# Designs tried in a protein design run: designed miniproteins, single chains. Part 76

Each design is a single chain, and the fold is of that chain. pLDDT is the mean over its residues in the fold that is shown.

## One batch from the design tools (miniprotein)

Design m2800
Fold by ESMFold2-Fast:
Structure m2800 (fold): chain A 65 residues (1-65)
Amino acid sequence: SAFDQGGAAIAAGDYATAAAHFEKAVAADPNDWRAWAGLGVAYAKIGDYEKAKEYFEKALELAPV
């Protein structure tokens, strides 16, 4: 899955590639809180902390209680 590819890219240190995979994951399932959290991690690693915060907040809105 795109989510699994995003996670593998994070593990490899390919944060821009990870962001692209997680973007595909959220496009396929906008309610996938793990994919939104993955975008947050990828953007934090890239150094875009404002985007990272927005994506983490989205993940928290969707996360199961």
Scores: mean pLDDT 85

Design m2801
Fold by ESMFold2-Fast:
Structure m2801 (fold): chain A 55 residues (1-55)
Amino acid sequence: ALEEIGRLAEEAKTLPEEERERILKETDYALSNQTAEEAVRVARELLEEAKRKLE
């Protein structure tokens, strides 16, 4: 779970700053208030949405 979050954060670094900041903030919020598994889901969903927007 934590390793997946790290990998997703690295992928987010290839995105525009605004999208990267949003993904990192939402993932951090999920880690603080939810389980690591939910944080991974949040990060994946936001990363996928950002990629769709840019594609």
Scores: mean pLDDT 73

Design m2802
Fold by ESMFold2-Fast:
Parts: sequence; structure tokens; C-alpha cells
Structure m2802 (fold): chain A 57 residues (1-57)
Amino acid sequence: DAARRAALEARIAELERKKAEAEALAKENESDAAKWSGAVLLAIGLDLEIERLKAEL
């Protein structure tokens, strides 16, 4: 239904913003392997959740 689709799209948009923040954090921390790795893994996790939610549309 339209309400469920709108809610999913809103959640996807929120996760896309968080993924962009995680990617920016990874770029800022390229000289710190631990911080860089953590930010990259966070971005990957967010991307997987975004794909999962897109499959629900």
C-alpha cells in the first residue's frame, strides 16, 4: 500500500544519508587503519540494509 511504500522510502533515504556520513568518515580517517576499517564496515552494513529494504518495495 501507499503508506507502507512511503515509510520504506523514508527509511531508505535516512539510511542513505547515514551511509554517506560513514563514507565521509572513512575518507577522513584513511591514515587510521582501525577508524577507516570501522567506517568502511559501517558503510557496507548500511548498504546491505538499504538493499534489503529496496527488495521490499
Scores: mean pLDDT 84

Design m2804
Fold by ESMFold2-Fast:
Structure m2804 (fold): chain A 56 residues (1-56)
Amino acid sequence: KDEKLKKIYEEVLGVSPVNLDDDVWDLGGNWGKARKLSSLIKKEFGVYIPVEDLKK
């Protein structure tokens, strides 16, 4: 689970390595990347994370 989630973060944000504790905005993400990340997490894990929560 964590390996796949980390790969999704790396793919969407275009940076490596990624820590799951990193804020999406600190990794150089933007609103579009956060929305894509939220969508992919919902698709792969069946959980919805609001875009606002991804920048927490």
Scores: mean pLDDT 69

Design m2805
Fold by ESMFold2-Fast:
Structure m2805 (fold): chain A 116 residues (1-116)
Amino acid sequence: SLEEQLDEAIAEMDRLVAEGASQEEIRNTVRRLIELAEQAAKEGRTDLVVRAIQAIMDLLPRLTPEEAREAVRKVIEIAEKNPDLPKGLLQTLADTVRALGLEEEAKRIEEIINKK
């Protein structure tokens, strides 16, 4: 199920955060979480989109700036297509993204919040 696939991806994220990981393992896990978030959004599973975005946020500081920007841009596209995402989640995402030096992406997230 989509829930089981997300649970497996989050378990992998927890492993990578706890034990350390190669950049390739981090990239692959972020990509998988984005794919699962996109599928959850298409299915109207806002609860699963929230969980996937939270997991992605935990891995963003472990990516290069270029990789983090690419991942964040995909998350922004998901957020723009899912108006039911909580403001609090998006505010935390904007703060995380700004802390990583991604000012333009942080502003785009804030624009989504302001349209709510």
Scores: mean pLDDT 87

Design m2806
Fold by ESMFold2-Fast:
Structure m2806 (fold): chain A 73 residues (1-73)
Amino acid sequence: SLERTLARIRETSKTDPGVALSLGRMLASIELLAGDYEGAARVYEALAEVAEEVGDEELAEEYRRKAEELREK
């Protein structure tokens, strides 16, 4: 399920945030291709959390903005 995959991404971010970000970006692309805008928004929220954990506030804000825009569709 998407929820389990997001949990795995968050767990991965504790040891390898770069891998977590790459997995999340891939998942977001898959959700968007499938037309699952809510799923993609949830992935971008998880990506924003990972970006914040590594101190990349600009990237975190970009991902939060993407999530918000997708939920307005």
Scores: mean pLDDT 85

Design m2807
Fold by ESMFold2-Fast:
Structure m2807 (fold): chain A 68 residues (1-68)
Amino acid sequence: GAAEAEKLLEEAERLGVRARLLGASDETMKQIGELNRKAKEALEKGDYEEAKKLAEEALRLAQEAVRA
């Protein structure tokens, strides 16, 4: 539901901030930002399944950037 998608988006945003502090590239930060933006748009439309998938992709990219 909405709460699950929102939680994933919050985690992606938190890790995105950490990735930026650790020196992630501008290109990587743009990709994470676009996915977070699309996830928010999906939430506003009530498409919680799409929002969850987009937030999961953003979270994955942020995790990769933090571990690199």
Scores: mean pLDDT 84

Design m2808
Fold by ESMFold2-Fast:
Structure m2808 (fold): chain A 59 residues (1-59)
Amino acid sequence: STDPKVQKLLDEIVELTMEIMKLAIEARISGKPSEELLKRLEELAERANRLAEELKKLL
């Protein structure tokens, strides 16, 4: 069975990835790139990377 800490981190990575995809799709539909949208995507990507580093420490 998977370690509960690993499961929690994987769930958080999935949730962040889904939010990034949702934001990207919404931006594409609107046709309006914005500095605010870019900044939010970069923040979510940074958080996903941080969670990946935490997962790496548990393996």
Scores: mean pLDDT 79

Design m2809
Fold by ESMFold2-Fast:
Structure m2809 (fold): chain A 66 residues (1-66)
Amino acid sequence: MNEKTKALMKHSPVLIETAKELKGKYPDDVIREAILRATEELIKNPDMTPEEVRELVKKIAEELQK
């Protein structure tokens, strides 16, 4: 419980950084949805690397804009 919350807090900077990078490329609602879905996957697999998290967010954003 506490460990999962701490892991999410630890990965929050990567999620925020990725959202900032995408802000000029994608609509705000698409970025929000991509971050939410990536966070859901991160809860299931907290050992994801920052690079894997960034790639996941980008991939979800690309899928959502279709």
Scores: mean pLDDT 75

Design m2810
Fold by ESMFold2-Fast:
Formats: C-alpha cells, structure tokens, sequence
Structure m2810 (fold): chain A 69 residues (1-69)
C-alpha cells in the first residue's frame, strides 16, 4: 500500500517537472526523464513497485537538476 502511494506521488511530481522542462525548451532533459518514466511504467506493470520508486526518484532528481541549470 505505501509503495503504491509513493509511486503515485512520484509519478505526479515527475509529470509536473517534465512539463516545466518542456515549457523551458529543455528537450534533452525531457527525453531523459521520458526514458526513466517509460522504464518505471514497465516496472509498475510488473508490480515491481520498489524498482518503480527507484526509477521515478532518479527522474525527479534529473529533472530538478536540469531546471536549476
């Protein structure tokens, strides 16, 4: 239950940050975040929520770093 809630939270945060990157024209960072989001989606479909959380945390960190540049 907790992992599913964490996945939902991180997914929403990742989508929000990706929209901000797109608005700023940071296309390379958007592409990298999308790759992590795709991998996280595959993990969710396999019910590997720990892997999904790991991938989404990487996506959030990447997006935040790109927005700070």
Amino acid sequence: AELVQEVARLLSETRRLMAELEAQGKHDAVAEVRKLLEQAGKAINSEDYEKAVELLRQAVELARKALAE
Scores: mean pLDDT 86

Design m2811
Fold by ESMFold2-Fast:
Structure m2811 (fold): chain A 61 residues (1-61)
Amino acid sequence: SAEFERRLDEAVERIKTATPEEQIELILEFSRWAVEQGLSHAEILDALRRLSAVFEEKLAA
């Protein structure tokens, strides 16, 4: 959905400027929101993969 993609994009941008502790909190907040919206297991996993990729890229840089 458009709301899902918007929230995911916001989370990605927030993670780019966040500390490791803030990144964990942001991931947990997104996961909680996704569960509350009734997103499928596949959608949640896809979002977590995208967020993890951003985190890994930041660590590698």
Scores: mean pLDDT 75

Design m2812
Fold by ESMFold2-Fast:
Structure m2812 (fold): chain A 61 residues (1-61)
Amino acid sequence: MKKEELLKAFKELNEYRLKRGLPVIDPEEAVKVLTDEELEQALEFAKRQIDSYKKLEEKRK
Protein backbone atom coordinates (compact mmCIF):
# COMPACT_ATOMS: atom_id res chain seq x y z
CA MET A 1 0.00 0.00 0.00
CA LYS A 2 2.55 2.63 1.07
CA LYS A 3 4.84 1.69 -1.84
CA GLU A 4 1.99 2.33 -4.31
CA GLU A 5 1.21 5.68 -2.66
CA LEU A 6 4.88 6.66 -2.76
CA LEU A 7 5.12 5.71 -6.46
CA LYS A 8 2.11 7.93 -7.24
CA ALA A 9 3.49 10.77 -5.10
CA PHE A 10 6.92 10.61 -6.77
CA LYS A 11 5.31 10.62 -10.23
CA GLU A 12 3.31 13.73 -9.29
CA LEU A 13 6.39 15.32 -7.71
CA ASN A 14 8.37 14.55 -10.89
CA GLU A 15 5.81 16.53 -12.93
CA TYR A 16 6.44 19.59 -10.74
CA ARG A 17 10.20 19.03 -10.80
CA LEU A 18 10.19 18.74 -14.61
CA LYS A 19 8.22 22.00 -14.94
CA ARG A 20 10.84 23.73 -12.77
CA GLY A 21 13.81 22.25 -14.67
CA LEU A 22 14.84 20.02 -11.77
CA PRO A 23 16.10 16.42 -12.20
CA VAL A 24 13.39 13.76 -11.99
CA ILE A 25 13.47 10.91 -9.48
CA ASP A 26 13.10 7.31 -10.65
CA PRO A 27 10.16 6.31 -8.42
CA GLU A 28 10.60 2.54 -8.83
CA GLU A 29 14.31 2.64 -7.95
CA ALA A 30 13.62 4.88 -4.94
CA VAL A 31 10.94 2.53 -3.59
CA LYS A 32 13.23 -0.53 -3.96
CA VAL A 33 15.96 0.85 -1.65
CA LEU A 34 13.80 2.26 1.18
CA THR A 35 12.81 0.55 4.44
CA ASP A 36 9.21 0.72 5.73
CA GLU A 37 10.05 3.69 7.99
CA GLU A 38 11.89 5.45 5.16
CA LEU A 39 8.90 4.80 2.89
CA GLU A 40 6.61 6.60 5.37
CA GLN A 41 9.06 9.50 5.71
CA ALA A 42 9.54 9.71 1.93
CA LEU A 43 5.78 9.63 1.30
CA GLU A 44 5.16 12.41 3.85
CA PHE A 45 8.04 14.43 2.39
CA ALA A 46 6.78 13.97 -1.19
CA LYS A 47 3.24 15.00 -0.22
CA ARG A 48 4.56 18.09 1.59
CA GLN A 49 6.74 19.02 -1.41
CA ILE A 50 3.81 18.66 -3.81
CA ASP A 51 1.57 20.76 -1.54
CA SER A 52 4.31 23.39 -1.20
CA TYR A 53 4.80 23.59 -4.99
CA LYS A 54 1.04 23.97 -5.52
CA LYS A 55 0.65 26.67 -2.86
CA LEU A 56 3.83 28.50 -3.85
CA GLU A 57 2.90 28.63 -7.56
CA GLU A 58 -0.69 29.70 -6.81
CA LYS A 59 0.37 32.50 -4.41
CA ARG A 60 3.21 33.73 -6.64
CA LYS A 61 1.20 33.68 -9.89
Scores: mean pLDDT 74

Design m2813
Fold by ESMFold2-Fast:
Structure m2813 (fold): chain A 63 residues (1-63)
Amino acid sequence: TKEKAIEGLKQAAKAIEEGSSDLEVRDIALKAGMDGKLANRFLKLSREKGPKEAMEEMIKELE
């Protein structure tokens, strides 16, 4: 659901800020109910513009 995707994004962004690996971040997102494709997109965006901006952009796309 949209709510699970948003929760997954918030948890994934926090995990990156705390120094988790890409595999750990992806696992956290998937456990929160986020799709693997969305999790991979978040990881790519967070490398390009940082986890906070990546999270905000993807939440905006989900509305």
Scores: mean pLDDT 80

Design m2814
Fold by ESMFold2-Fast:
Structure m2814 (fold): chain A 87 residues (1-87)
Amino acid sequence: MIDEIEVRLSLIIMGLTIAKKLARQGDFEAAIEMLEKAIEELRKLPVDTSEAIEYLEKAREAVAAGDAEAAVEYLDKARRKAAEIAS
């Protein structure tokens, strides 16, 4: 069970890295799709992901506003929180 959660968290973190690249490139629609999928996947995990989800929701709002710098900052915070859960 723990190994399965760690694998799922690693895949989510990889998705967040892709979302960060998309946001930096101005591919906001694709970045939002990746963020929404990541939030959904985090909500399915049987561990406390609330803080990571909060940062992802802020990143989604920043992307929707066209603020790539804010989106990248929140994505980095969400990635750090997801990595802490995997540790």
Scores: mean pLDDT 82

Design m2815
Fold by ESMFold2-Fast:
Structure m2815 (fold): chain A 69 residues (1-69)
Amino acid sequence: SMDELIAEYREVGERLIEALERRLGPTAGRVAAHELEETIRMMEEGKLSEEEARELIRKYERQLERYEA
């Protein structure tokens, strides 16, 4: 469901924000946090399909792997 995808996207996104803030500083964290909230709003408003949401989660997971290691 979209609610489950929003929860997963938030979980991965919050971890990515922490990794970006640690590596690149607070401005990078704030930019990523803003983008996360805008994307979640689009999901909540039905502007993104569940397949598009899954692809965005996969992209965030790939970024997280890069910035955590």
Scores: mean pLDDT 86

Design m2816
Fold by ESMFold2-Fast:
Order: structure tokens, then C-alpha cells, then sequence
Structure m2816 (fold): chain A 57 residues (1-57)
């Protein structure tokens, strides 16, 4: 728990700095990706439709 809280805090700080330098959309994007990795929300196959439709043989 302590380690996880420390990592989350660092990610929040970095996301905030990115948002201030590059814009809130960039900060939010970074935050979402990093938090997803920590909380275990795996975006494993967002959509492998391209691969199936491309091959299709």
C-alpha cells in the first residue's frame, strides 16, 4: 500500500506538470495510462479487428 501510494503520487505530480507544460489533455492522457497499469485495467486487445480483417485468409 505504501509503495503503491508513493507511485500514484509521483504519477499525479508528473501528470500535473505535463498538463501545465503541454496542456491538460496531454496530462490526462499520461495519467490515465499510468493509473491503468497500476490499478490493473489492462487494455490488452483494444480491438484486434484490424488484424483479423487484414488477414482474413
Amino acid sequence: MEEELKRIREILQKADEIAKKYGPLEGDRFLREELAKITGAPPLPLQPFDEERFKKV
Scores: mean pLDDT 65

Design m2817
Fold by ESMFold2-Fast:
Structure m2817 (fold): chain A 56 residues (1-56)
Amino acid sequence: AAPLEEAQAAAEAGARAAGLDEETAKRTGVGSGIMAVQLGLDAEGAAQLAALDARA
């Protein structure tokens, strides 16, 4: 699993790529980053998880 800081940064970037504004992407990055670490995902997985969360 990626370190929490790396997962949150990747998740924030994924959320931004999915079209979320900076503030929403940062909040999504925190939540999705934590979930990615709990699921044992790497940084790429964290970014993809955040992009899916952005669509929900």
Scores: mean pLDDT 78

Design m2818
Fold by ESMFold2-Fast:
Structure m2818 (fold): chain A 90 residues (1-90)
Amino acid sequence: LSAEEIAEAAGEAARRKALEYGASEEAAERVAELVREAARAFLAGDGEAGARAAEEAIRTAREAGLSEEQAAEVVGAGLLTAADGAAASA
């Protein structure tokens, strides 16, 4: 898988989980966008940019009404999807 395909899968996983927890489609898409940014940054070796995007994704999910646990699970699911995709591509 390409880095773009892995990042897209990560964003979709986060979007789906956010919607399951009751986020609006607009908020879920914003979280997905930030998770895609985080995944691309981590895959490129930019841990600082990746961490910043992940923190912003958690903040956005919480502002959308998710609990701390739900926001962490949403972003974590996306980033774990990215890690699995990277490992499978090696």
Scores: mean pLDDT 85

Design m2819
Fold by ESMFold2-Fast:
Formats: sequence, C-alpha cells, structure tokens
Structure m2819 (fold): chain A 77 residues (1-77)
Amino acid sequence: KTPLEIAIDVIEETAKSLPEEARKKVQEHIDAARKAYEAGDRETAALHLAKAVSTLQEAGVDPVAVADEIARRIAEA
C-alpha cells in the first residue's frame, strides 16, 4: 500500500465510530482525495486528507493520535 492508501485506511477506520453526519463528511473528503490522487494532483489529495482529519478533530478525535497511527503503519508496510 502507498502512504496515501494507509492514511485513508486509518481515517476510514477512525470514522467508523463517529455519528453518521461526521462519517459522511469524512467520506466526502476521502473520496475527493482519491480522485485527486488518481489524477496525479498530490497537493489537492493532501488538502482533502487534511480536511478529513479536521472533521475527525471537530468530532472529538485527537489528530496527533491519527498522525501517529498513520506513521506507524507506514513504517510497518
């Protein structure tokens, strides 16, 4: 898996425990990030991932914990 795919997996797994509206908003940003990445637009993909993490933070998730889990899984890949 690429670092982007690992980041998306962690964000999606974290969002599963959230209320429906927060999960929907996170998924919209993840879908936009995937589309940007497939188009070769890494900057736009990174921006949408950042927005997904911001949505998690607004829902009470620690963004540092999310970043740590992403980094850990990338190191193990």
Scores: mean pLDDT 82

Design m2820
Fold by ESMFold2-Fast:
Structure m2820 (fold): chain A 102 residues (1-102)
Amino acid sequence: DVEEVRERVEELREKLRNEELSELEIRRLQREVSEALHDALVAAAAGRWEQLEVAELYLELLEELNKYIEEHDSSFTEKDRETMEQTLKEFREKLAELRARA
């Protein structure tokens, strides 16, 4: 349900802006959002085109989470930056490819 995903993403973004989440919770959320984004893209590629909107919502949240981690997480490393940049690039390229075919 796209509307349920939108509401959850908005709630999580608000919690992130209000600094209501711990560094460990944000790192866990980053992993969960990355997995959900991947699953949405796989579903869209299988013909569930409504999942492209779900993927876009998760991508926006992932971008915000990655930026927050880079700015605030005391354990942030250069390896984290490389992994985050590569992962975002791959998700953006896949989303653009699928949107062009939809």
Scores: mean pLDDT 87

Design m2821
Fold by ESMFold2-Fast:
Structure m2821 (fold): chain A 71 residues (1-71)
Amino acid sequence: MVEKLKEEFKKYAAEAAKALEAGDLEAAKEYIRKAAEAAVEAFIAMGYDREEVEKKAKETIEEDEKLIDEL
């Protein structure tokens, strides 16, 4: 169910943004990972290849965590 996965992504993305505003970088990283997991499952449900989506998600998480570490 793609709609439910999109809602989960939005929820975790919002929580990550709140954590960043509060200066809680560890909570922000955790919510970014959870948002990425929801996004991966949504793309797979939409017909994208699991390996390609998981690889892209890993790259995105690594980039986002690096940016947070530079704050």
Scores: mean pLDDT 77

Design m2822
Fold by ESMFold2-Fast:
Structure m2822 (fold): chain A 86 residues (1-86)
Amino acid sequence: KEELRRELLELLEELKEMALKSPRLSEEEKEQLVGLAEEAKRAVEEGDYERAAEIAEVLAGIARQRGEEELAEKAERAAELAREIL
């Protein structure tokens, strides 16, 4: 459980970094994705893994729509980890 939680928090931080460094995202899109990652991270810290999974799935959908496939894949992995911890 703690190992999965650590991996989840690490993935959420990586998602934030990837969004900020993306040359394909506008500044507004970067702020949206970073905000979602921070919200998911807060949910994890509060033990709300269902909320974290929901937010990560939303983040994955937005990233995919914007052509950020690697970001979307990592967000989907974060959602899976959150559901596994549940």
Scores: mean pLDDT 84

Design m2823
Fold by ESMFold2-Fast:
Structure m2823 (fold): chain A 65 residues (1-65)
Amino acid sequence: GELREEAIKIGKSYGLSEEEAERIAEEAVRLYEEGLVTREEALKIAEEQAKLYAEANEAKKELEE
């Protein structure tokens, strides 16, 4: 659905890989479809997860460079 596409776009905007962006989008869509969160909350969860993934990727780079 459109929610999944928006969540993927959010992940990619934070520099995540396609696979990482799809993972956060899948979780956000699942929570929304199960009735646990609103659409707005699902997108907010996707954005917060994208931030955490970006921070983790940056920390990994410090040891690999």
Scores: mean pLDDT 80

Design m2825
Fold by ESMFold2-Fast:
Structure m2825 (fold): chain A 62 residues (1-62)
Amino acid sequence: SADLVAQAEEADRNLRLAREQGEKFIAEADPETAKGIRGVTEKVIADLESRRDALRAQAAAA
């Protein structure tokens, strides 16, 4: 459905913003803090990618 396509596109935009924000925080942080931010960012990105892929699959099936 068009709604699922729109949700998938929004999820992809949110994923891009999360990546950009994470990279900015890592660049501005000290090495120890940057390592922590990287770990959290990797988990958040993985979850967002999974959600986006699920929405794309639902849109393709509908």
Scores: mean pLDDT 83

Design m2826
Fold by ESMFold2-Fast:
Structure m2826 (fold): chain A 61 residues (1-61)
Amino acid sequence: MEREAVALVVAAEILIVAAELQEEVSEEDLRAIEELIRRARELGAPEEEVRRLEERLEEVR
C-alpha cells in the first residue's frame, strides 16, 4: 500500500474516534472524514479497510 493511502486511512480513523467522543458532530467534520476515505480508496487502500471506515462513519451520523 502507498504510504499516502495509509496516512489517509489513519487520519480518517483519528477523526472518526474524535467524532465518536462528541455529543454533536458537525457536517463539516463528517464531510472531511468522507473525503479522506474517498481519497484513501482512490490511492489503493484495501477495500475491506475502506468499508470498515465507511461503516464506522455511518454509526457516527
Scores: mean pLDDT 78

Design m2827
Fold by ESMFold2-Fast:
Structure m2827 (fold): chain A 77 residues (1-77)
Amino acid sequence: VNLGLELEKLNRLDEAAEAYGRAIGLDPNNAMAWNNLGVVLEKLNRLEEAALAYKRALEIDPNNAEAANNLQKVLER
């Protein structure tokens, strides 16, 4: 495992989370942005925050099958 590459990857994921957070700030009803934020948070191993983001996506769009599937997987851990 290359520590430098992992830190670089973590910095990129943190920036991605910030970008999705910014998109949500402009449109808080963007279920896709909430789901994408959850995916990034899950990759950062921030599972509780990922679950909250997926729940928010489902509150906005209850038919979002991807967010529902992602939430189930996070809660089973």
Scores: mean pLDDT 77

Design m2828
Fold by ESMFold2-Fast:
Parts: C-alpha cells; structure tokens; sequence
Structure m2828 (fold): chain A 78 residues (1-78)
C-alpha cells in the first residue's frame, strides 16, 4: 500500500520521498495519524515551515485527537 511504501522510505532515511507520499495520503483520506506521520517526515527532512503548517492543519481539523499534543511535543523538540 501507499502507507507501507511511505513507512519503508522513512525507515530508509528517505524522509523527503516519504513526506511526498504522506502528502498524497493526507489529501485522499485526512486523519490525525497521517498528519502526525507527515509532520514527523517534514521535521526529519528539515522542512520546518511545512511541518508547522501541517501541525496547524492537524490542530484545526482534529483538535480533540491525542496526536495533537504528541505532534506539538515532536515539533518543539526538533
């Protein structure tokens, strides 16, 4: 699946390519889990502005998700 391919790229340190696949996943079926993976991939790729925007979208669309707090902590520690 596209998700399995993105996770494999992430494990290989290919964060920019993983982020592109997570961008496609969040457009097709947005979920807090996919936003969290996208934010993490952006941070690992050094794309801090895009990570911040994805975090804002996660907060806006899924404010009650426990992944909001987890993503905020991840961003702050990057």
Amino acid sequence: SLLEEAEKLEKEGRYEEAAKLYEELVKKDPSPEIYYKLIKAYLKAGRYDEAAKALQELVKKFPNSPLVEKAKRLYASA
Scores: mean pLDDT 89

Design m2829
Fold by ESMFold2-Fast:
Structure m2829 (fold): chain A 55 residues (1-55)
Amino acid sequence: MESLRNTLRAQGLSDEQVEEVLKQVEEAKKASGGDKQTFAANLQKIVSEALEKNQ
């Protein structure tokens, strides 16, 4: 979680954008029910969409 925040900041996202992404990641983690594969797929989509939206 902390490592993800640092990675997003390093990629040029603002604190506000980072918090938005973290909220989506938390929702995806709850929705995955502990399934690492489902979570990884959702995480990749969330991060990709956030980076695209930043452009």
Scores: mean pLDDT 75

Design m2830
Fold by ESMFold2-Fast:
Structure m2830 (fold): chain A 71 residues (1-71)
Amino acid sequence: SKAEEYLEKGKEYYEQGKFDEAILWYNKALGIDPNYAEAYRALAEVYEKQGKLDSARFVRERALEIDPDLP
């Protein structure tokens, strides 16, 4: 799906240390599927790398709310 393609694009930028671009593509994935728990988890991981711990916690909680089996 397009949301999965955008998630993979974000992961490519994340692996390159391009965190702002990773966030952009994860948000594009969420724009296609607002309940995409894996995209919220990916967003949490990049926020943790940036030291944005409050933002990371917020989106992790959102992921668990959408899919409790994907913490």
Scores: mean pLDDT 86

Design m2831
Fold by ESMFold2-Fast:
Structure m2831 (fold): chain A 55 residues (1-55)
Amino acid sequence: SMVDERIRQLEEAHARNVEELRALMREQGASQEEIDAAVAGLDAELARRVEALRA
């Protein structure tokens, strides 16, 4: 379905965004706790967007 295709695209974009964020934050000297918190924020945003598409 179009919804499933959109969710897959969001999940793929999320995976790339998480990798990019981790790399950028490590370069900036962020702690692992700071990186984990930022990634959790991206995970929460993905979950909200996926839920909205399934509503």
Scores: mean pLDDT 88

Design m2832
Fold by ESMFold2-Fast:
Structure m2832 (fold): chain A 58 residues (1-58)
Amino acid sequence: KKSKEEIEKEIEKEKKKKLEELRKELDARGLSEEEKEKLLEEAKKILEELGKKALESN
């Protein structure tokens, strides 16, 4: 069992990693800056919802 603080730290690390990987993927696809920002914003929202669910479950 992990403390709430440890879980929050892991969620934050995972979110940052996924967002960085997504950003690199979008850059590789040659999307415009506007499209990249829009997709990153959507991804951030999804990851925040998943993070909240994980915290509630523990």
Scores: mean pLDDT 77

Design m2833
Fold by ESMFold2-Fast:
Structure m2833 (fold): chain A 86 residues (1-86)
Amino acid sequence: MTLVIKLKNLTDEQKAQYIAEAEALKSKGYDVEIKEEGDTLTITIGNLTVSQEIGYVLRAIGLGLDGAEVKIEFKGDTTTIEITFK
């Protein structure tokens, strides 16, 4: 399964933190792609277990409770999480 995380309206500190986390996963052998386009940081992670994907979904829900706008879409073998910080 493929997880696509789209992060919008990040502060410079948040952006650096998420890029560092994604690079750490890539260094551990995960299939990770990082793309920065305009105001959107897109992190694509392949080869996740179901348990790991659930962990990311729960983290996204937590960010929504803290005031971010969160959208989660499931389409075939791809889960897309879109988070817009306020």
Scores: mean pLDDT 83

Design m2834
Fold by ESMFold2-Fast:
Structure m2834 (fold): chain A 60 residues (1-60)
Amino acid sequence: SLAEAEAAFREGLRAAGEGDWEAAAEHFERAAALYEAAGDDASAARARGAAASLRRLAAL
Protein backbone atom coordinates (compact mmCIF):
# COMPACT_ATOMS: atom_id res chain seq x y z
CA SER A 1 0.00 0.00 0.00
CA LEU A 2 1.01 3.65 -0.33
CA ALA A 3 0.99 3.97 3.46
CA GLU A 4 3.56 1.15 3.76
CA ALA A 5 5.68 2.75 1.02
CA GLU A 6 5.54 6.14 2.78
CA ALA A 7 6.49 4.54 6.12
CA ALA A 8 9.49 2.78 4.52
CA PHE A 9 10.54 6.05 2.83
CA ARG A 10 10.38 7.90 6.18
CA GLU A 11 12.48 5.13 7.79
CA GLY A 12 15.05 5.67 5.03
CA LEU A 13 15.14 9.43 5.66
CA ARG A 14 15.59 8.84 9.40
CA ALA A 15 18.44 6.34 8.90
CA ALA A 16 20.15 8.70 6.42
CA GLY A 17 19.82 11.57 8.93
CA GLU A 18 21.58 9.37 11.51
CA GLY A 19 24.40 8.54 9.06
CA ASP A 20 23.41 4.88 8.62
CA TRP A 21 23.84 4.70 4.84
CA GLU A 22 23.35 0.90 4.59
CA ALA A 23 20.10 0.92 6.59
CA ALA A 24 18.87 4.00 4.69
CA ALA A 25 19.52 2.30 1.31
CA GLU A 26 17.64 -0.84 2.44
CA HIS A 27 14.62 1.21 3.57
CA PHE A 28 14.58 3.20 0.30
CA GLU A 29 14.84 -0.04 -1.75
CA ARG A 30 11.84 -1.40 0.18
CA ALA A 31 9.96 1.88 -0.33
CA ALA A 32 10.68 1.76 -4.10
CA ALA A 33 9.26 -1.78 -4.39
CA LEU A 34 6.17 -0.80 -2.38
CA TYR A 35 5.60 2.39 -4.43
CA GLU A 36 5.96 0.39 -7.66
CA ALA A 37 3.46 -2.22 -6.43
CA ALA A 38 1.05 0.66 -5.60
CA GLY A 39 1.48 2.15 -9.11
CA ASP A 40 3.41 5.26 -8.00
CA ASP A 41 6.26 5.06 -10.51
CA ALA A 42 7.53 8.60 -9.79
CA SER A 43 7.96 7.94 -6.05
CA ALA A 44 9.46 4.52 -6.81
CA ALA A 45 12.08 6.15 -9.08
CA ARG A 46 12.88 8.77 -6.41
CA ALA A 47 13.32 6.08 -3.72
CA ARG A 48 15.48 3.94 -6.05
CA GLY A 49 17.71 6.93 -6.83
CA ALA A 50 18.17 7.67 -3.13
CA ALA A 51 19.05 4.02 -2.43
CA ALA A 52 21.62 3.92 -5.27
CA SER A 53 23.32 7.12 -4.03
CA LEU A 54 23.49 5.80 -0.45
CA ARG A 55 24.81 2.39 -1.58
CA ARG A 56 27.60 4.28 -3.37
CA LEU A 57 28.41 6.26 -0.19
CA ALA A 58 28.34 3.08 1.96
CA ALA A 59 30.77 1.33 -0.44
CA LEU A 60 33.43 4.02 0.07
Scores: mean pLDDT 87

Design m2835
Fold by ESMFold2-Fast:
Structure m2835 (fold): chain A 88 residues (1-88)
Amino acid sequence: MPLTPEQQALAEEYHRLTEEIRAKLLQEMKEKGVDPELAEIIARDLAPPLAREKVKGRYSPELEQALRDALREYLKRVRGISDEEIEK
């Protein structure tokens, strides 16, 4: 089965944070003169566990918004419920 809206939102936040951290690590290593190939390997290996630590143990405003957006889309497209009823 596809992920639930909650699981999908968490997965999307984790993926977004992973890419953000990867980009930051690459930039920092570039500024320090690290070899580009080695920098890519290090960033790829370290970004996922660092992103997991940021997601773990806290509820983020972005996760809350993603869950609300996913629920709204589900209710509108699958259930045909109006915006007014969803916002109650």
Scores: mean pLDDT 62

Design m2836
Fold by ESMFold2-Fast:
Structure m2836 (fold): chain A 66 residues (1-66)
Amino acid sequence: SKEELDREINVALATIAAALARKMAEQGRVDEALRFLESMKEKFKDYPEAVKIIEEEIARLRALAA
């Protein structure tokens, strides 16, 4: 269905966004990576699985920055 396809696409996009944020953080751009992930969380708000991927990366980056 279109709904199922839209869900799968948004999960894939969230995975790509998390990977991009991770690379930004590896370059020392941690604050920029966190701001990017927060904006992506809002973009994916209607897709709980995608939001969870973003939230897990936010938590991971915050733990590494502490």
Scores: mean pLDDT 88

Design m2837
Fold by ESMFold2-Fast:
Structure m2837 (fold): chain A 80 residues (1-80)
Amino acid sequence: SAEAHYNLGLVLKNLGRYDEAEKEYRKAIELKPDFAQAHHELAVLLKTKLGRLDEAAEEFRIDEQLGVEDLKEAVDRVTS
């Protein structure tokens, strides 16, 4: 499942296995493209451990966009 790959990515990151953590976060995103937490953790990893700032910025942008979509749906439910 997407959640299993995400959790494996967290474990690998904590072990300092950053390349493998990136691979598992990307697998989680492949299985669940709207997985905001996986995009967020990938962005943090890319920025803070791998120094890949442009890719990190793109993943943060996607995470923010997913948050905006969720907020719009919540507002639509309250105002409907």
Scores: mean pLDDT 78

Design m2838
Fold by ESMFold2-Fast:
Structure m2838 (fold): chain A 65 residues (1-65)
Amino acid sequence: GPAAARTAGGEAARAGGGDVAAGAKGNQLISSQGDPEAGAKGVREAGASEEAARLGGEGGVQSGG
């Protein structure tokens, strides 16, 4: 769940610059590889999951109620 994403987040490394560029580059290559249809479908769901994990991985996202 989102709590696990907090530990695995690694956003510091991804946002720290360098890794972010490498990641984006790789992703672009996969899309350009020629699987736009299959890739778009998978990436859409995978991307949503990863984005949700990142949002949940925020160190401050704690239900303090």
Scores: mean pLDDT 45

